Designed miniproteins, single chains, continued (5). Designs and how they scored, part 8

Each design is a single chain, and the fold is of that chain. pLDDT is the mean over its residues in the fold that is shown.

## One batch from the design tools (miniprotein)

Design m16259
Fold by ESMFold2-Fast:
Structure m16259 (fold): chain A 79 residues (1-79)
Amino acid sequence: MVHVVGDKEEVDRIVAELKKKGIPAKGYTELTLENLPDLAPGDTVIILPSAKVDPEAVEQLKRFGVKIIEVDSVEEALA
């Protein structure tokens, strides 16, 4: 599953486009230690430039076996 973190409008757009392509996706406005998504090893997290991200949360997800992709634009997240 793909998890997208960023500004709500950008996230909603990306999640909708991924779902149209048949990719299961969920959106979030922030990534913090107390608000970690229900993630499984092998899941992908896409972090948009607008995202509020806790570095400790990113480190914990990497140790958990999640793939983290930091993108420079909304268009890169849709590629």
Scores: mean pLDDT 77

Design m16260
Fold by ESMFold2-Fast:
Structure m16260 (fold): chain A 60 residues (1-60)
Amino acid sequence: MPTLEEALELIEKGDKYEKEGKTDEAVRYYRQAAAILIRVLGEDHPLAREVVKRLGELLS
């Protein structure tokens, strides 16, 4: 089962690719992180909401 630690590592990778201007790669990592956070913490958790918001900003 994916863990919270795995989600945090995926966020870190997404942040790195976003800073490099690699939006497609950043989106892939943030999507994986969001899916894990929603499953582990629930969609209403602040951390899950923040990652989903960031993903939405990149896709806008």
Scores: mean pLDDT 83

Design m16261
Fold by ESMFold2-Fast:
Structure m16261 (fold): chain A 80 residues (1-80)
Amino acid sequence: SNKEIYDEIIKVLEEFKKKHPEYKETADRIINLIKKAYEEGKSIEEIWGELIRYVQSLPGKERSFAEEILKKIEEIIKKK
């Protein structure tokens, strides 16, 4: 279900954030973007589109970290 996919994404991202405290601010912004979009009733596809646009707006090191987050989310979605 969409809730199971969402719950898994949040769990994986919170754990990834713990392993990379230097990128805590970027991780928090991404997690909050996903949480807000989900609470607003947006589809996984809509959330994914907003997330890609956000990641593309980030500077080099933060973007590389956020691209790794996108890979983790994509792996979870592919198990659909």
Scores: mean pLDDT 82

Design m16262
Fold by ESMFold2-Fast:
Structure m16262 (fold): chain A 61 residues (1-61)
Amino acid sequence: SAAQEAALAEAVRLLREARRAAAEGDYDTSNRLTLEALQLLADAGIPLDEGLRRAAARLGV
């Protein structure tokens, strides 16, 4: 659905920010952003394993 695609795009954005935070040693921010992304996928009704697989594909690994 359009709502699920929008949620997936926003989750990918949050996960990219989480990766940058982790690379800078800011694990608290990285963990918070990762949890926000997972909650966004859950709220959109995307199964966690499918959501993570799709997000990983969009992140390019």
Scores: mean pLDDT 85

Design m16263
Fold by ESMFold2-Fast:
Structure m16263 (fold): chain A 90 residues (1-90)
Amino acid sequence: SEANKEKVKEMLERIRKGIELASEVSLEAVRKGDYEMAKKASELFNELMQLGQELVQLDRNNASMAEIDRLEKRIEEVEKKIEELKKEIS
C-alpha cells in the first residue's frame, strides 16, 4: 500500500541519519582517544547497515505491516543508543 511505501521511506531515512550520526560519533571518539566509544559507535553503524538491508528485503517481498513494525522497533532501539553515545561524547 502507499502507506507502507511511505513508512519504508521514513524508516530508510531514519537509518541513513543514524548511520551519519554513528559515523560522526565514531570519528570524534577516535579524535578524543576514546576507542571504547568509537568501537560502540562502529557496532551501532554496522547494526543499522544490517537493518537497512533487512528493510529493503522486506519491501521487495511485500512483507506485512506487522513485520515492518517489528523492524521499526529494532531501528528505534539503535537510534536511542546512538543518541546516548552522542550525549556522552559532547
Scores: mean pLDDT 88

Design m16264
Fold by ESMFold2-Fast:
Structure m16264 (fold): chain A 69 residues (1-69)
Amino acid sequence: SAAGEALVAEARRLIAEAERALAAGDRQTAMSLLDQAQKLAVRAHLLGNEAGAREVGARIRALQARIDA
């Protein structure tokens, strides 16, 4: 659905912001942005965009692992 695609696009934007925050050493901002992106990914999945939700979910998990390292 168009709504599910829009949610995935916004999640990708938040992930890019989180990557920039993490590169700057701002772990707290990165964590907040990833939490927001995860909520959008869940909503995208519920709207039928399983592929997009899976893709952004994997990127969120990879960045969370870097924050916890």
Scores: mean pLDDT 89

Design m16265
Fold by ESMFold2-Fast:
Formats: sequence, structure tokens, C-alpha cells
Structure m16265 (fold): chain A 98 residues (1-98)
Amino acid sequence: MQYVTVIAVTLKAGASAAAAQAALNAIAAALAKLAGVLSAIVAGAIARGAAAPTSALLAVKASTLAAALAAAATAIAMIQKSPTVASASVASIEAIAT
């Protein structure tokens, strides 16, 4: 069993797509190094190159539910410290059969 956490991110008014993409990519890279995390990727509006995207998704795959929850908490804390994002919330945690 693996777990995928989807984190919904809203961007601050006036945030550039490039700055938001760079910030989320750095967070994804940091999350990929956490114990029990298998991968972390940025998806959604930022990846499409929109000039002023208002939302993005961060997806984190983990080997355990505990690792998925810890990664989600870490991601939200890192996102809240970013100058390019207004808010972040866990949209879903999905158990996937492998």
C-alpha cells in the first residue's frame, strides 16, 4: 500500500508563475528527502505557464500513512513561509494498491 497526499495551494495576488514554480519545486525536492516519502511533484496551473496562476497542486507519494501525514504537515509549514503563496491545505490523502 502507498499513500498519495494532494495539497491545494493558493497563490498571493501578484505572484509570478516563475517564482511560484521555483518555490514549489524547492519544497517538492525537500519533501522527496523525508523518510518514507517516495516522490513529490508540482502539478496544476503553475506548470501550464499561466502569467498569474491563482492555484497549484503539490502531490506527495509516501510508503506509510504516517509518512504521508508528516510530509503534508512539513509541506504546509514550508509553503506558509513562502512569499508567493497565500494558503495551503490538504485536499486529499488516498491509499493506493500496488
Scores: mean pLDDT 71

Design m16266
Fold by ESMFold2-Fast:
Structure m16266 (fold): chain A 82 residues (1-82)
Amino acid sequence: EEFEKRLRMGRAMLEDAIKALEKHDPELAKRVREALQGDPETAVAELRKIADELAKTGDENWKQVATAIRKGAEALEEEARR
């Protein structure tokens, strides 16, 4: 019940973040989409790296995107376990 709701919310946040990236940085959006096509463990690791890179820029606009990507990575990690 709550588990499925958390996974759905995390995936929705990730999708919104990808759409935002496509408008402002299409190459970075491509990196996120390519990461999602790999195995779940690799995808989670790559998404976390991208989020960390965005957070290090100090840009307030990228801070929200980084948070959404981290939420998506958490959802994928939980989904991969079940």
Scores: mean pLDDT 74

Design m16267
Fold by ESMFold2-Fast:
Structure m16267 (fold): chain A 67 residues (1-67)
Amino acid sequence: SELEEAVKRVERATEELVRAQRAGDREALRRATEELIKGLNELYKIDPKKADEVQEEVHRRLEREVG
């Protein structure tokens, strides 16, 4: 479904963002951030409640993984 694909996009972008931040790769960080924003934007259009839940998970993961 579009919802499942949007969630997967956010998950992949979050993984890439964590990797880029730890590596200090500014270009990869920019690309991952853009994909994360796109994925969250699509989630908000499909299911705002699910988007809020996913965004909170992303924030918790980023705090845990990259401070």
Scores: mean pLDDT 85

Design m16268
Fold by ESMFold2-Fast:
Structure m16268 (fold): chain A 87 residues (1-87)
Amino acid sequence: GKATISNLTASAPSPTTLVVSFSYSGPAGVEVTVTATGADGSTVSAKVPDASSATVTLAVAPGKYKVTVSMKKDGKLVARATTEVEV
């Protein structure tokens, strides 16, 4: 099936915590990674377990972040979604 990412949200429940939630669909064997990129270019990332929806908690310093969800199949990018959040 076609790879898709939907309902991407990012929130900061505390000054050191970023919570990213989204839904996704795609072929079996996709690798899903959440990456938060700070204004200085630093990155924090987590791999998502194989499921149709995910909630990922990242430990971060306060600041502005670009959150990117990437889906790869056999090393190839098949879907990407991006949002922004301030922690």
Scores: mean pLDDT 78

Design m16269
Fold by ESMFold2-Fast:
Structure m16269 (fold): chain A 102 residues (1-102)
Amino acid sequence: MEKIKEEIEKFFEEVMAELEKEKDEKSKKTLEKIYEELKKEEKYGEALVFFMGLRLGLTVDEARELAEDEEVVKEVARLVEEGDIEGAERVIREKAEELAKK
């Protein structure tokens, strides 16, 4: 769990830094709200998939769809707990490619 929380913070900060460069204050406030809500509900696996997806270039809608997939959330969380961040990113990229074909 602690590794998941650390990686969520890292991906969240990286996404926020990019939005800061773009001066996209509206998106920053929206994502801060989403993160606070997910933390209140202890949905750390969903938060991990969502922010990791955004960091990898997914849209908010694509990242939300992946975060709602319980199998994706479980697999990504498992890989992050094992320290396989590259494996977790691969799972998200493969699932995003499946979404793009729809």
Scores: mean pLDDT 81

Design m16270
Fold by ESMFold2-Fast:
Structure m16270 (fold): chain A 59 residues (1-59)
Amino acid sequence: SAAERERLLAEAERHIAEARRAAAQGDVQSAMEHLARATRALTEAGEPERGREEWERLV
């Protein structure tokens, strides 16, 4: 549903923001964990390619 997709995208955006913050602080473990959460949500929302792009930007 559209509502479910919006929820998943919002969840992914929150995790991407937290991953970027962790990466800026040198916290690789936290950044990786949040990226994994974001990538899962993006894949479920039908946007797996965006997950790959976010990963590539942080590593």
Scores: mean pLDDT 83

Design m16271
Fold by ESMFold2-Fast:
Structure m16271 (fold): chain A 65 residues (1-65)
Amino acid sequence: MEEAIRRAVEVVEELAKKYGLTDKMDEIRKRVLERVHARYAAEGRLTDEEIEQIAKEVLDEIKKK
């Protein structure tokens, strides 16, 4: 769990900087962490690839606004 949370935060920071969404970083981080936590609770494990996919989905939702 702690490893998944740490990785999710890192991915969010990298993607937010890359896409110029640093002012939305707190919102993106919160939404990504909620989804990561829910997925981990359901499956008991989460891969780096799955974390990156969740982050991209949240970022796309924020960009669409």
Scores: mean pLDDT 77

Design m16272
Fold by ESMFold2-Fast:
Order: structure tokens, then sequence, then C-alpha cells
Structure m16272 (fold): chain A 55 residues (1-55)
């Protein structure tokens, strides 16, 4: 059984990219880890909302 798992390290890298507005790099990083473009966009949107709500 192989599932794409978001590790803490991957999540931190994606959050850093979102914080500096580098959404294309965040999407590419997630795709490089086996996510589809749609799934990567969904995760980036969720993390961007999380950051906006916390700040």
Amino acid sequence: MKNVVLTGELTQRVLELIRRGDYDAALQLLKDHGLSEEDARTIVAALARYLAERE
C-alpha cells in the first residue's frame, strides 16, 4: 500500500513558499512528491487559508 504522505518537513517547505508568495514553487514541490496538480492546488489553498486565519 503506497499513499502520498505529507511529512512535517514537506509541509514546512510548502508553508515557507506560500508565505513569500511563491505559489508555483509550492505546487511544483507537491507534484514532485507524487501529488496531482489538482491535489497540489487544494493543499496550497488550504495552507494559505490556515496562514491567513493565524495571522
Scores: mean pLDDT 75

Design m16273
Fold by ESMFold2-Fast:
Structure m16273 (fold): chain A 65 residues (1-65)
Amino acid sequence: LEEELEKLLEEAKKKIEATPEEKREEVLRREIEELERRAMEMLVKLGLASEEELEEERREARAAS
């Protein structure tokens, strides 16, 4: 799990570094959202979380914003 997340972070970092400064913040935000989604999918795949828990966490994060 941690190893796969680390690989995803490295890939995201490379994409951000390859992005022009003007668009870097937008790309960074999108990459963070993608990483969060991927991390949740991995937790479900490993059986550490259910789809219901994933949706509740999503709703709570949105409500807290």
Scores: mean pLDDT 69

Design m16274
Fold by ESMFold2-Fast:
Structure m16274 (fold): chain A 76 residues (1-76)
Amino acid sequence: AEEELKKAEELLKKAEEAFEAGDLDGARQYLTEAQNYAVRAYILASEAGDEKAKERAVELGKRLGELGKQLAQAER
């Protein structure tokens, strides 16, 4: 769970940097990968009973969702 959380955080940062640079394709790819890692982290944390990892995965999911909304608006 922790390794998946770290990977999701790294990919979110890369997605944000790509979005700021106007690389919408790169931002979408990093965002999709970050979402996949965040979901895996949540599942693994739930199976292990790791409440802190679950909370962190939920927090990451919210941040990923907000970036996804910004990307959708920028593509219009």
Scores: mean pLDDT 83

Design m16275
Fold by ESMFold2-Fast:
Structure m16275 (fold): chain A 117 residues (1-117)
Amino acid sequence: ADAEAVKQAVSDLKSALKKLGWEDALPQIINALEKYSEKHKVPLSTLLKLAAIYLRAIARAREAGSADSFFQLNSPEDFINDIETLRPDVLAFQLLLAGKAYLTPEEEEFLEEILAK
């Protein structure tokens, strides 16, 4: 595993969680993503970055007053449950389909790379 990529992705995830007021849930979220990474053989750095993009999109959608249920998370626990049941490719596809207005061009490129693999 690329330790520097993981470290950078953890910092990015922490920043995204702070925008939602959920920074205290960071250890539990990292644990859930690590378990997912081990079970499904997906790089942890990819999962951390995908989670950060999703949480930032939720924060931006909330500021915009979006009624889309895809962006309606009530707690960090709801997010952890979503991680356990969602597939990374499906989440990336849904973000590109429903969330383009809440993504940067760099975030869109990353999500497209997930779908290409």
Scores: mean pLDDT 79

Design m16276
Fold by ESMFold2-Fast:
Structure m16276 (fold): chain A 87 residues (1-87)
Amino acid sequence: MKVVVAVETNYSKEEVEKNAKLMGMEILYLDDKYFIYLVEELGDSVVVIADNEEAAKKAKELFPNAKIYIPDPTKISTAFEDALKEA
């Protein structure tokens, strides 16, 4: 099953994209103007990584059944590994 990660974190986009690519995951940023068009298509196959309350609330509104991970600021790779195992 295809796993897509929606991300709002304090990590650099380069580090986030590098870790996702190694794990075969696609990334959507919650502030991306075009990602809202994918919400209906992706549905429950989305895993969300959000590190603040506003991002987590927005993610729950867009993907009500998606699993939301809040990563430790020092352990972004672990968050991606856990998300992939739960997919």
Scores: mean pLDDT 58

Design m16277
Fold by ESMFold2-Fast:
Structure m16277 (fold): chain A 63 residues (1-63)
Amino acid sequence: SERERLEKALENLEKAAESDDPVILKLAIKEAQEVKEQAERLGDEELVKRAEEIIKKAESKLA
């Protein structure tokens, strides 16, 4: 299902957001933003929140 696809993407992005590589972190932010948009379209607030947490974590590591 679409939801299962987004869940797997978020699981991979959560791992990427733990990286210390700025290239990986920037890619993770971009992909998490795309997943957030798709989750918003589905009306899945839990997936939206998970994507936002990934973005915030990766951005904090780049600062």
Scores: mean pLDDT 86

Design m16278
Fold by ESMFold2-Fast:
Order: sequence, then structure tokens, then C-alpha cells
Structure m16278 (fold): chain A 74 residues (1-74)
Amino acid sequence: MEAIEEGLERVEELIREAEEAVRKGNYEEAKKKLQEASWLISEIRETFELDEEARERILELARRGDEIMKKIEE
């Protein structure tokens, strides 16, 4: 498995964990997971040359993270 694929899978996992934390009312944990996901996205973008599919996946994951954060901050 390519390192990019592993990184993207980890970002997806962090986003899912943040969604679950919000459902449980654990907003501190959700924020931590979203921060970790954002950091990992940044590291992936700095480390690898991204093809179109990887860029689209990152954009989708970032948007999901933003929606979760908006729900927490409301």
C-alpha cells in the first residue's frame, strides 16, 4: 500500500472518530481528532506529490471536518 493511501485512510479514521465523539457529546475529543486530521492532511500535502484523486479525497475529508467543527462551535 502506498504511503499516501495509508495517510488518507488515517485521516478518514480520524474524521469518523470525531463524528462519533460529537454523537457522544465529547466535543473536546472531537476537536482533538479534527486537529490531528488537519495536521496529517498538511503533512501529506507537504510530503507527497498528489494526483487528482488524492486531491479530491483530501478536499472531501477537509469539508467533512469543517462540517463537524461548525456543529461543535454552534
Scores: mean pLDDT 81

Design m16279
Fold by ESMFold2-Fast:
Structure m16279 (fold): chain A 63 residues (1-63)
Amino acid sequence: MEKEIEEIKERLKELREKIEELEKKLEEAKKNGASKEEILEIEIEIGILRIEIGVLELILKKL
């Protein structure tokens, strides 16, 4: 249980850091006049990672 909690917390930290990087990339893309397609791709990536975080937080709550 302790090890499982630690592994989930580490994964959550990694995912949150990736989202932060993608959010910065999204802001830069919008500022620099990137295509609608490029912006949408970044937003989809962020959405997928947010779903993974939500699932892991639910698992962590049960432990």
Scores: mean pLDDT 84

Design m16280
Fold by ESMFold2-Fast:
Parts: structure tokens; C-alpha cells; sequence
Structure m16280 (fold): chain A 57 residues (1-57)
């Protein structure tokens, strides 16, 4: 797995403990979106944050 994706996801889990309420399918979709985006760790973190906030609405 890409290190930038892994680092972004680990940071998102630390900052958003509510992520435990997301389904495995949703978490898989987030990881796939980050891989498809191909951004830096910071860009991937902002994308993950946006998706997590949208899914928790």
C-alpha cells in the first residue's frame, strides 16, 4: 500500500475516532479514493477528512 495513503489514514483515525462507526465498505471506499487521487500525504489526509465528515452526516 502507498505510504502516503497509509499515513493519511492513520492520522485520520487519530483525529476522527468516530471513524469506528463507519462500515468496512465505507473505509475501503475511502482508501480506494486516496489511492486513485495519488496525492501527497497532506492532500490525502484532507480528502480522507472530507469523506469521513460527509459519511458521518
Amino acid sequence: VNKAVSEALNKAVKDYPEIVFLSAETLSRIAQALRDAGGTADENYELAKKIIEEELK
Scores: mean pLDDT 73

Design m16281
Fold by ESMFold2-Fast:
Structure m16281 (fold): chain A 64 residues (1-64)
Amino acid sequence: MRVEVRTSADEHGARTLAGAIEREFPGVRARAEGNVITLESPDPELARRAAEAVRKGGGEAREV
């Protein structure tokens, strides 16, 4: 499953958040590009939980 989350953070903040998400959710790959974080996992439940954590940090999630 792949989810894109647009954040209110700048590029540095988005990269920091992506790293934190990968540590908190083992098995999720998080990549930051500008203010967008892309989350990927073979487990859709894990990917959704990671996306929810990013949304609680001020982002808008969209499934791709």
Scores: mean pLDDT 75

Design m16282
Fold by ESMFold2-Fast:
Structure m16282 (fold): chain A 74 residues (1-74)
Amino acid sequence: HHMEELVKQADEELRKYARERGKKIAEKLSKMTPEEKQLVLDTLRAKADGSANSLERRYYREVLEEVEKILKEK
């Protein structure tokens, strides 16, 4: 399945890129107020849930998960 192999490679690259993006966002959030942090997290959640493109939704979900993991959200 040539297309499935290409999709898998693209998925691995997307996940890698999303995690690096999440780390950068988490670093910026560490310098923000709690209100600003919540706004950024709400924006990422809205994009993960509401983006028309399934690939874009998966990207933002991975970004959000990495950010939440780094911030140890409770």
Scores: mean pLDDT 77

Design m16283
Fold by ESMFold2-Fast:
Structure m16283 (fold): chain A 96 residues (1-96)
Amino acid sequence: SPKELFEKVNEGFGEVKYKVPASASVEDLKKLVEDAINGLAEQLIATARAAGAKSVEVDKEIEVQEGGKVTGKLRIRATFDEGEYEVEATVVAEKE
């Protein structure tokens, strides 16, 4: 079912953490998080459409935090004949 599919996806993509060298710039961390969020979004949209989604809504949020940390959040809402299902993924990049 669509619910089982989105539950499985959430188990695999719920949170992803990257440790980067202390020499990395904030711009490097932001790009890493943006690339990861965009890749996850593309994969989740393709998965939802393959499962028969009528529409897919995508929300992306990226926050640069103090101490060399960047957090990206992705929310996908897919509409099926049976109803709406959401998946959320968080990507964090931190300096060592």
Scores: mean pLDDT 78

Design m16284
Fold by ESMFold2-Fast:
Structure m16284 (fold): chain A 68 residues (1-68)
Amino acid sequence: MSLEQQRELADTLVGLLRQEAPSLSVEELEAARRRIVAQMRELGFDEEVIRETERAMEEVIREHRAAA
């Protein structure tokens, strides 16, 4: 898988998390973030893409916390 394909998939996953965030607790969002990061590592994603994705998911969780 190319870096571009990895980033596109990561962006899709972050978008899905953002869409589901209003229906989930902060604890559930943190659990989802951990599972996604673990799966990305198991699949051999580039470490920079994993870091970028984790930061984006942390932003989603922060926004959700601020709204609560």
Scores: mean pLDDT 82

Design m16285
Fold by ESMFold2-Fast:
Structure m16285 (fold): chain A 75 residues (1-75)
Amino acid sequence: SLQERIARLEKSLAILEATNASPKDLADIYTELGRAYKEMKDYESARAMYEKALELDPDNQKAKEGLEEVEKALA
């Protein structure tokens, strides 16, 4: 389920934060969280996740594309 996917990604995020993972690796997890929230049509949470990903890795193409899709859905 999407809820199980989000829970697994949140656990992965906590582990990466605890282990000094790179900003790029953190951004990839935030991007996947954004995608999962977008699939749930929780566009506000999806936007927040994609924005966080781009703060950590401004060149993350999947986060840029996801944010654009979410902004169109909220317009």
Scores: mean pLDDT 86

Design m16286
Fold by ESMFold2-Fast:
Structure m16286 (fold): chain A 100 residues (1-100)
Amino acid sequence: VKELLEKALKHLEEALEAVKNGDYDTAIQHLKEAKEYLEKALDELIKKYPWQKDYFERVRKRLLELIDEAISAVKNKDYDTAIELLEQAIEDVKALLKRA
């Protein structure tokens, strides 16, 4: 689980840097890769801690929505919103890593 969350975090951080550097296609690719690693990490967390399933399903929904909104913001050239959403997703993943 920790390795999947660390990979997701790295892709989110690389997406943030790409947005700041004007490399929007690279940013979208990293956001999609972060989404895949987060889905895998949260599935494994639910399997490991089934008594917290409702909590992890809520976290999954929130994180995936943040990433999808960030992708949409980049596509719509709303880069300030994309940066804010990415920073929020990064902090949420860091919080999961501290608890994993």
Scores: mean pLDDT 86

Design m16287
Fold by ESMFold2-Fast:
Structure m16287 (fold): chain A 55 residues (1-55)
Amino acid sequence: SLLEEARARVREAAEAFGLRLSEEDVEALAQKVVEQGLDYLREDSFLDDLGRAHR
């Protein structure tokens, strides 16, 4: 499903940037990917959201 792909892509991005995310943060970001489309993964807003979730 798109949601499973979104979760995998969010986890992959977090690992690539050395960030630790809770399962809740992974789910929240994956839902945004599904809502906004896969192009969201290439936007600065995704990187900002990813960085905020790390805290």
Scores: mean pLDDT 81

Design m16288
Fold by ESMFold2-Fast:
Structure m16288 (fold): chain A 72 residues (1-72)
Amino acid sequence: HMEQLEEEVRLALAAIYSAIGDLLEKQGKVDEAIEWYKKALELLDSIQNPTPEAEAFREEVRKKLEELEKKK
C-alpha cells in the first residue's frame, strides 16, 4: 500500500533527523540540534494515522525539543 509506505518512510526519515539532532546536541550545537528535532517533529506531525510507537517517538522528540529550547 502506497500510503502505508509513505508513512513508514516519514517515520524512518524522522528517526534519522532525530539521530542527527542527538549527535549535534552531544557536540554542544544546541541551535542546530533544535532545527533537526523540529524537522523530525514536522514529519511525525504529517503522519495521518500514527501507531502507538510513532506517537511515543513523537512525544520523545517533542520533550527533547522543549528541554533544548529552555537552554536557548
Scores: mean pLDDT 79

Design m16289
Fold by ESMFold2-Fast:
Structure m16289 (fold): chain A 63 residues (1-63)
Amino acid sequence: SAMRERYRQLAEDAERLADAFEKRGDIEKAVRMYRGAAQAYEQAGDTKRAEEFRNRAEILEKK
């Protein structure tokens, strides 16, 4: 559906921002963006990617 494609685009954008923040050491913003990507992937119907990014956010929070 068009809505799922929109959520996938949002998820990909959030993922790119998360990667950029993580590489720059802005862990708090990276965690926030990874959680955003996870939510958007879930809405897009991509449960596997949603789980992957939720896990990545959790791992980063432990640092």
Scores: mean pLDDT 87

Design m16290
Fold by ESMFold2-Fast:
Structure m16290 (fold): chain A 67 residues (1-67)
Amino acid sequence: MEIEKKYEEAKKQADELKRQSEVARALGERGTPATREQAREVSGYLDRRAKEIQDKAEKEYEEFKKK
């Protein structure tokens, strides 16, 4: 169950990062071209990090489940 808790926590962290990415993107789209570019870089970084966390947690959970 330790592994299940780690998986859920990682999923929550990934969701939080995706939420922050969406907020940054939305704010950037309403700004100047420079603000939009910065927002895209920030949101891209957050999305990439969220995916990496999710993928690692999912792989570890599946390996544990399969044994």
Scores: mean pLDDT 78

Design m16291
Fold by ESMFold2-Fast:
Structure m16291 (fold): chain A 96 residues (1-96)
Amino acid sequence: MSLTLTWTAPASIAGEAVVWVAERDGELRAVAALSPDGTERAYAPELQGRATISRSGRTVTLRLTDLRPEDTAVYYARWVHDGVTHFGEPQEVVVE
């Protein structure tokens, strides 16, 4: 099973780093990151080989494959602009 999470920023995120964060059991953890220029990607160890972060214009996508119960969390896109941290809409993922 695979899942695609998509978030569209309200303004241009060109030159901004974007991170997907997961909240589970009261803990907030960065799971995927895309550099400000969009050329470098980083993933949490448990998602290596199973996750892909990408950007097209203002739209940021996180694709998860081989879903596990441990992937159950509330996911948020996060970016920082002018020293202010912004979060996208929370997206609940439940893997049975």
Scores: mean pLDDT 81

Design m16292
Fold by ESMFold2-Fast:
Structure m16292 (fold): chain A 59 residues (1-59)
Amino acid sequence: DEAVQRVVDGLAAALRELGASEEEVARAKTEVLRIAQEHGPEAAERHALELFARRLREA
């Protein structure tokens, strides 16, 4: 699923730019992929945006 892969890659890059550890990035990627599998790509994208927004508020 290319759309989900783009969301995951974009989130990983953004989290790294905000200073997230590789462990945090790996956990976020796993969580977004799980949501995509259970609830579909739109739910995964929404969750990825929420994770990014949360990290941005901490920066």
Scores: mean pLDDT 82

Design m16293
Fold by ESMFold2-Fast:
Structure m16293 (fold): chain A 74 residues (1-74)
Amino acid sequence: AEEKIKELAKRIAELQEEARRLAEAAGDDDAAQLAATGPVLEEIEKLLKELKELAKKAGLSDEKIQKIVREAAE
């Protein structure tokens, strides 16, 4: 039951790193950063919502969800 949640957390962490790299590559231009990161941030939001719904169905606490997300980001 937790495997799908861990997979989503790992994908979210990968996308967060990609968004960071895209923002860095765009430099200090806010419009360029938004254009580069926008689609990735939208995907992150969708996956976070899916992860929260699965975690709620599995009976996981907010603290446990945060721990899974943090561990996936390592």
Scores: mean pLDDT 76

Design m16294
Fold by ESMFold2-Fast:
Structure m16294 (fold): chain A 65 residues (1-65)
Amino acid sequence: MKVAREVARLLRIVAIAHEVGADVSLKGDKIVLTLHSEDEKAAQEAVERMAELAKEMGKELEVVK
């Protein structure tokens, strides 16, 4: 089961978001990422990694500014 792994994936998403100065919020079945960084290039690479983790968790990733 993925239940125990969901906590690890969530922690990875939070760590990546913290690296790029973003906030993470949970909205039902969605992971909402709020970007505060003006460095779009670095943020795009981080978003790509977080999207893969969210997909593995069966959740949607929504990126907002």
Scores: mean pLDDT 73

Design m16295
Fold by ESMFold2-Fast:
Structure m16295 (fold): chain A 61 residues (1-61)
Amino acid sequence: SRRDELIHLQVVRDMFEIARSTSRMLAERSTDPALKARLAAEVEELERQIAELQAQIRQLQ
């Protein structure tokens, strides 16, 4: 159902937000420039995925 799909999308979004937060914290604490760059790229990709999920959530509301 539309409600079940909405709940599933919200859970997936929340999981990606946790992953983004974790990668940001690791980047902030790292002194390795290569690791910081990789984590920054991972955060950027997660932000794109979160934005797409949020757009889908808005369409279902």
Scores: mean pLDDT 88

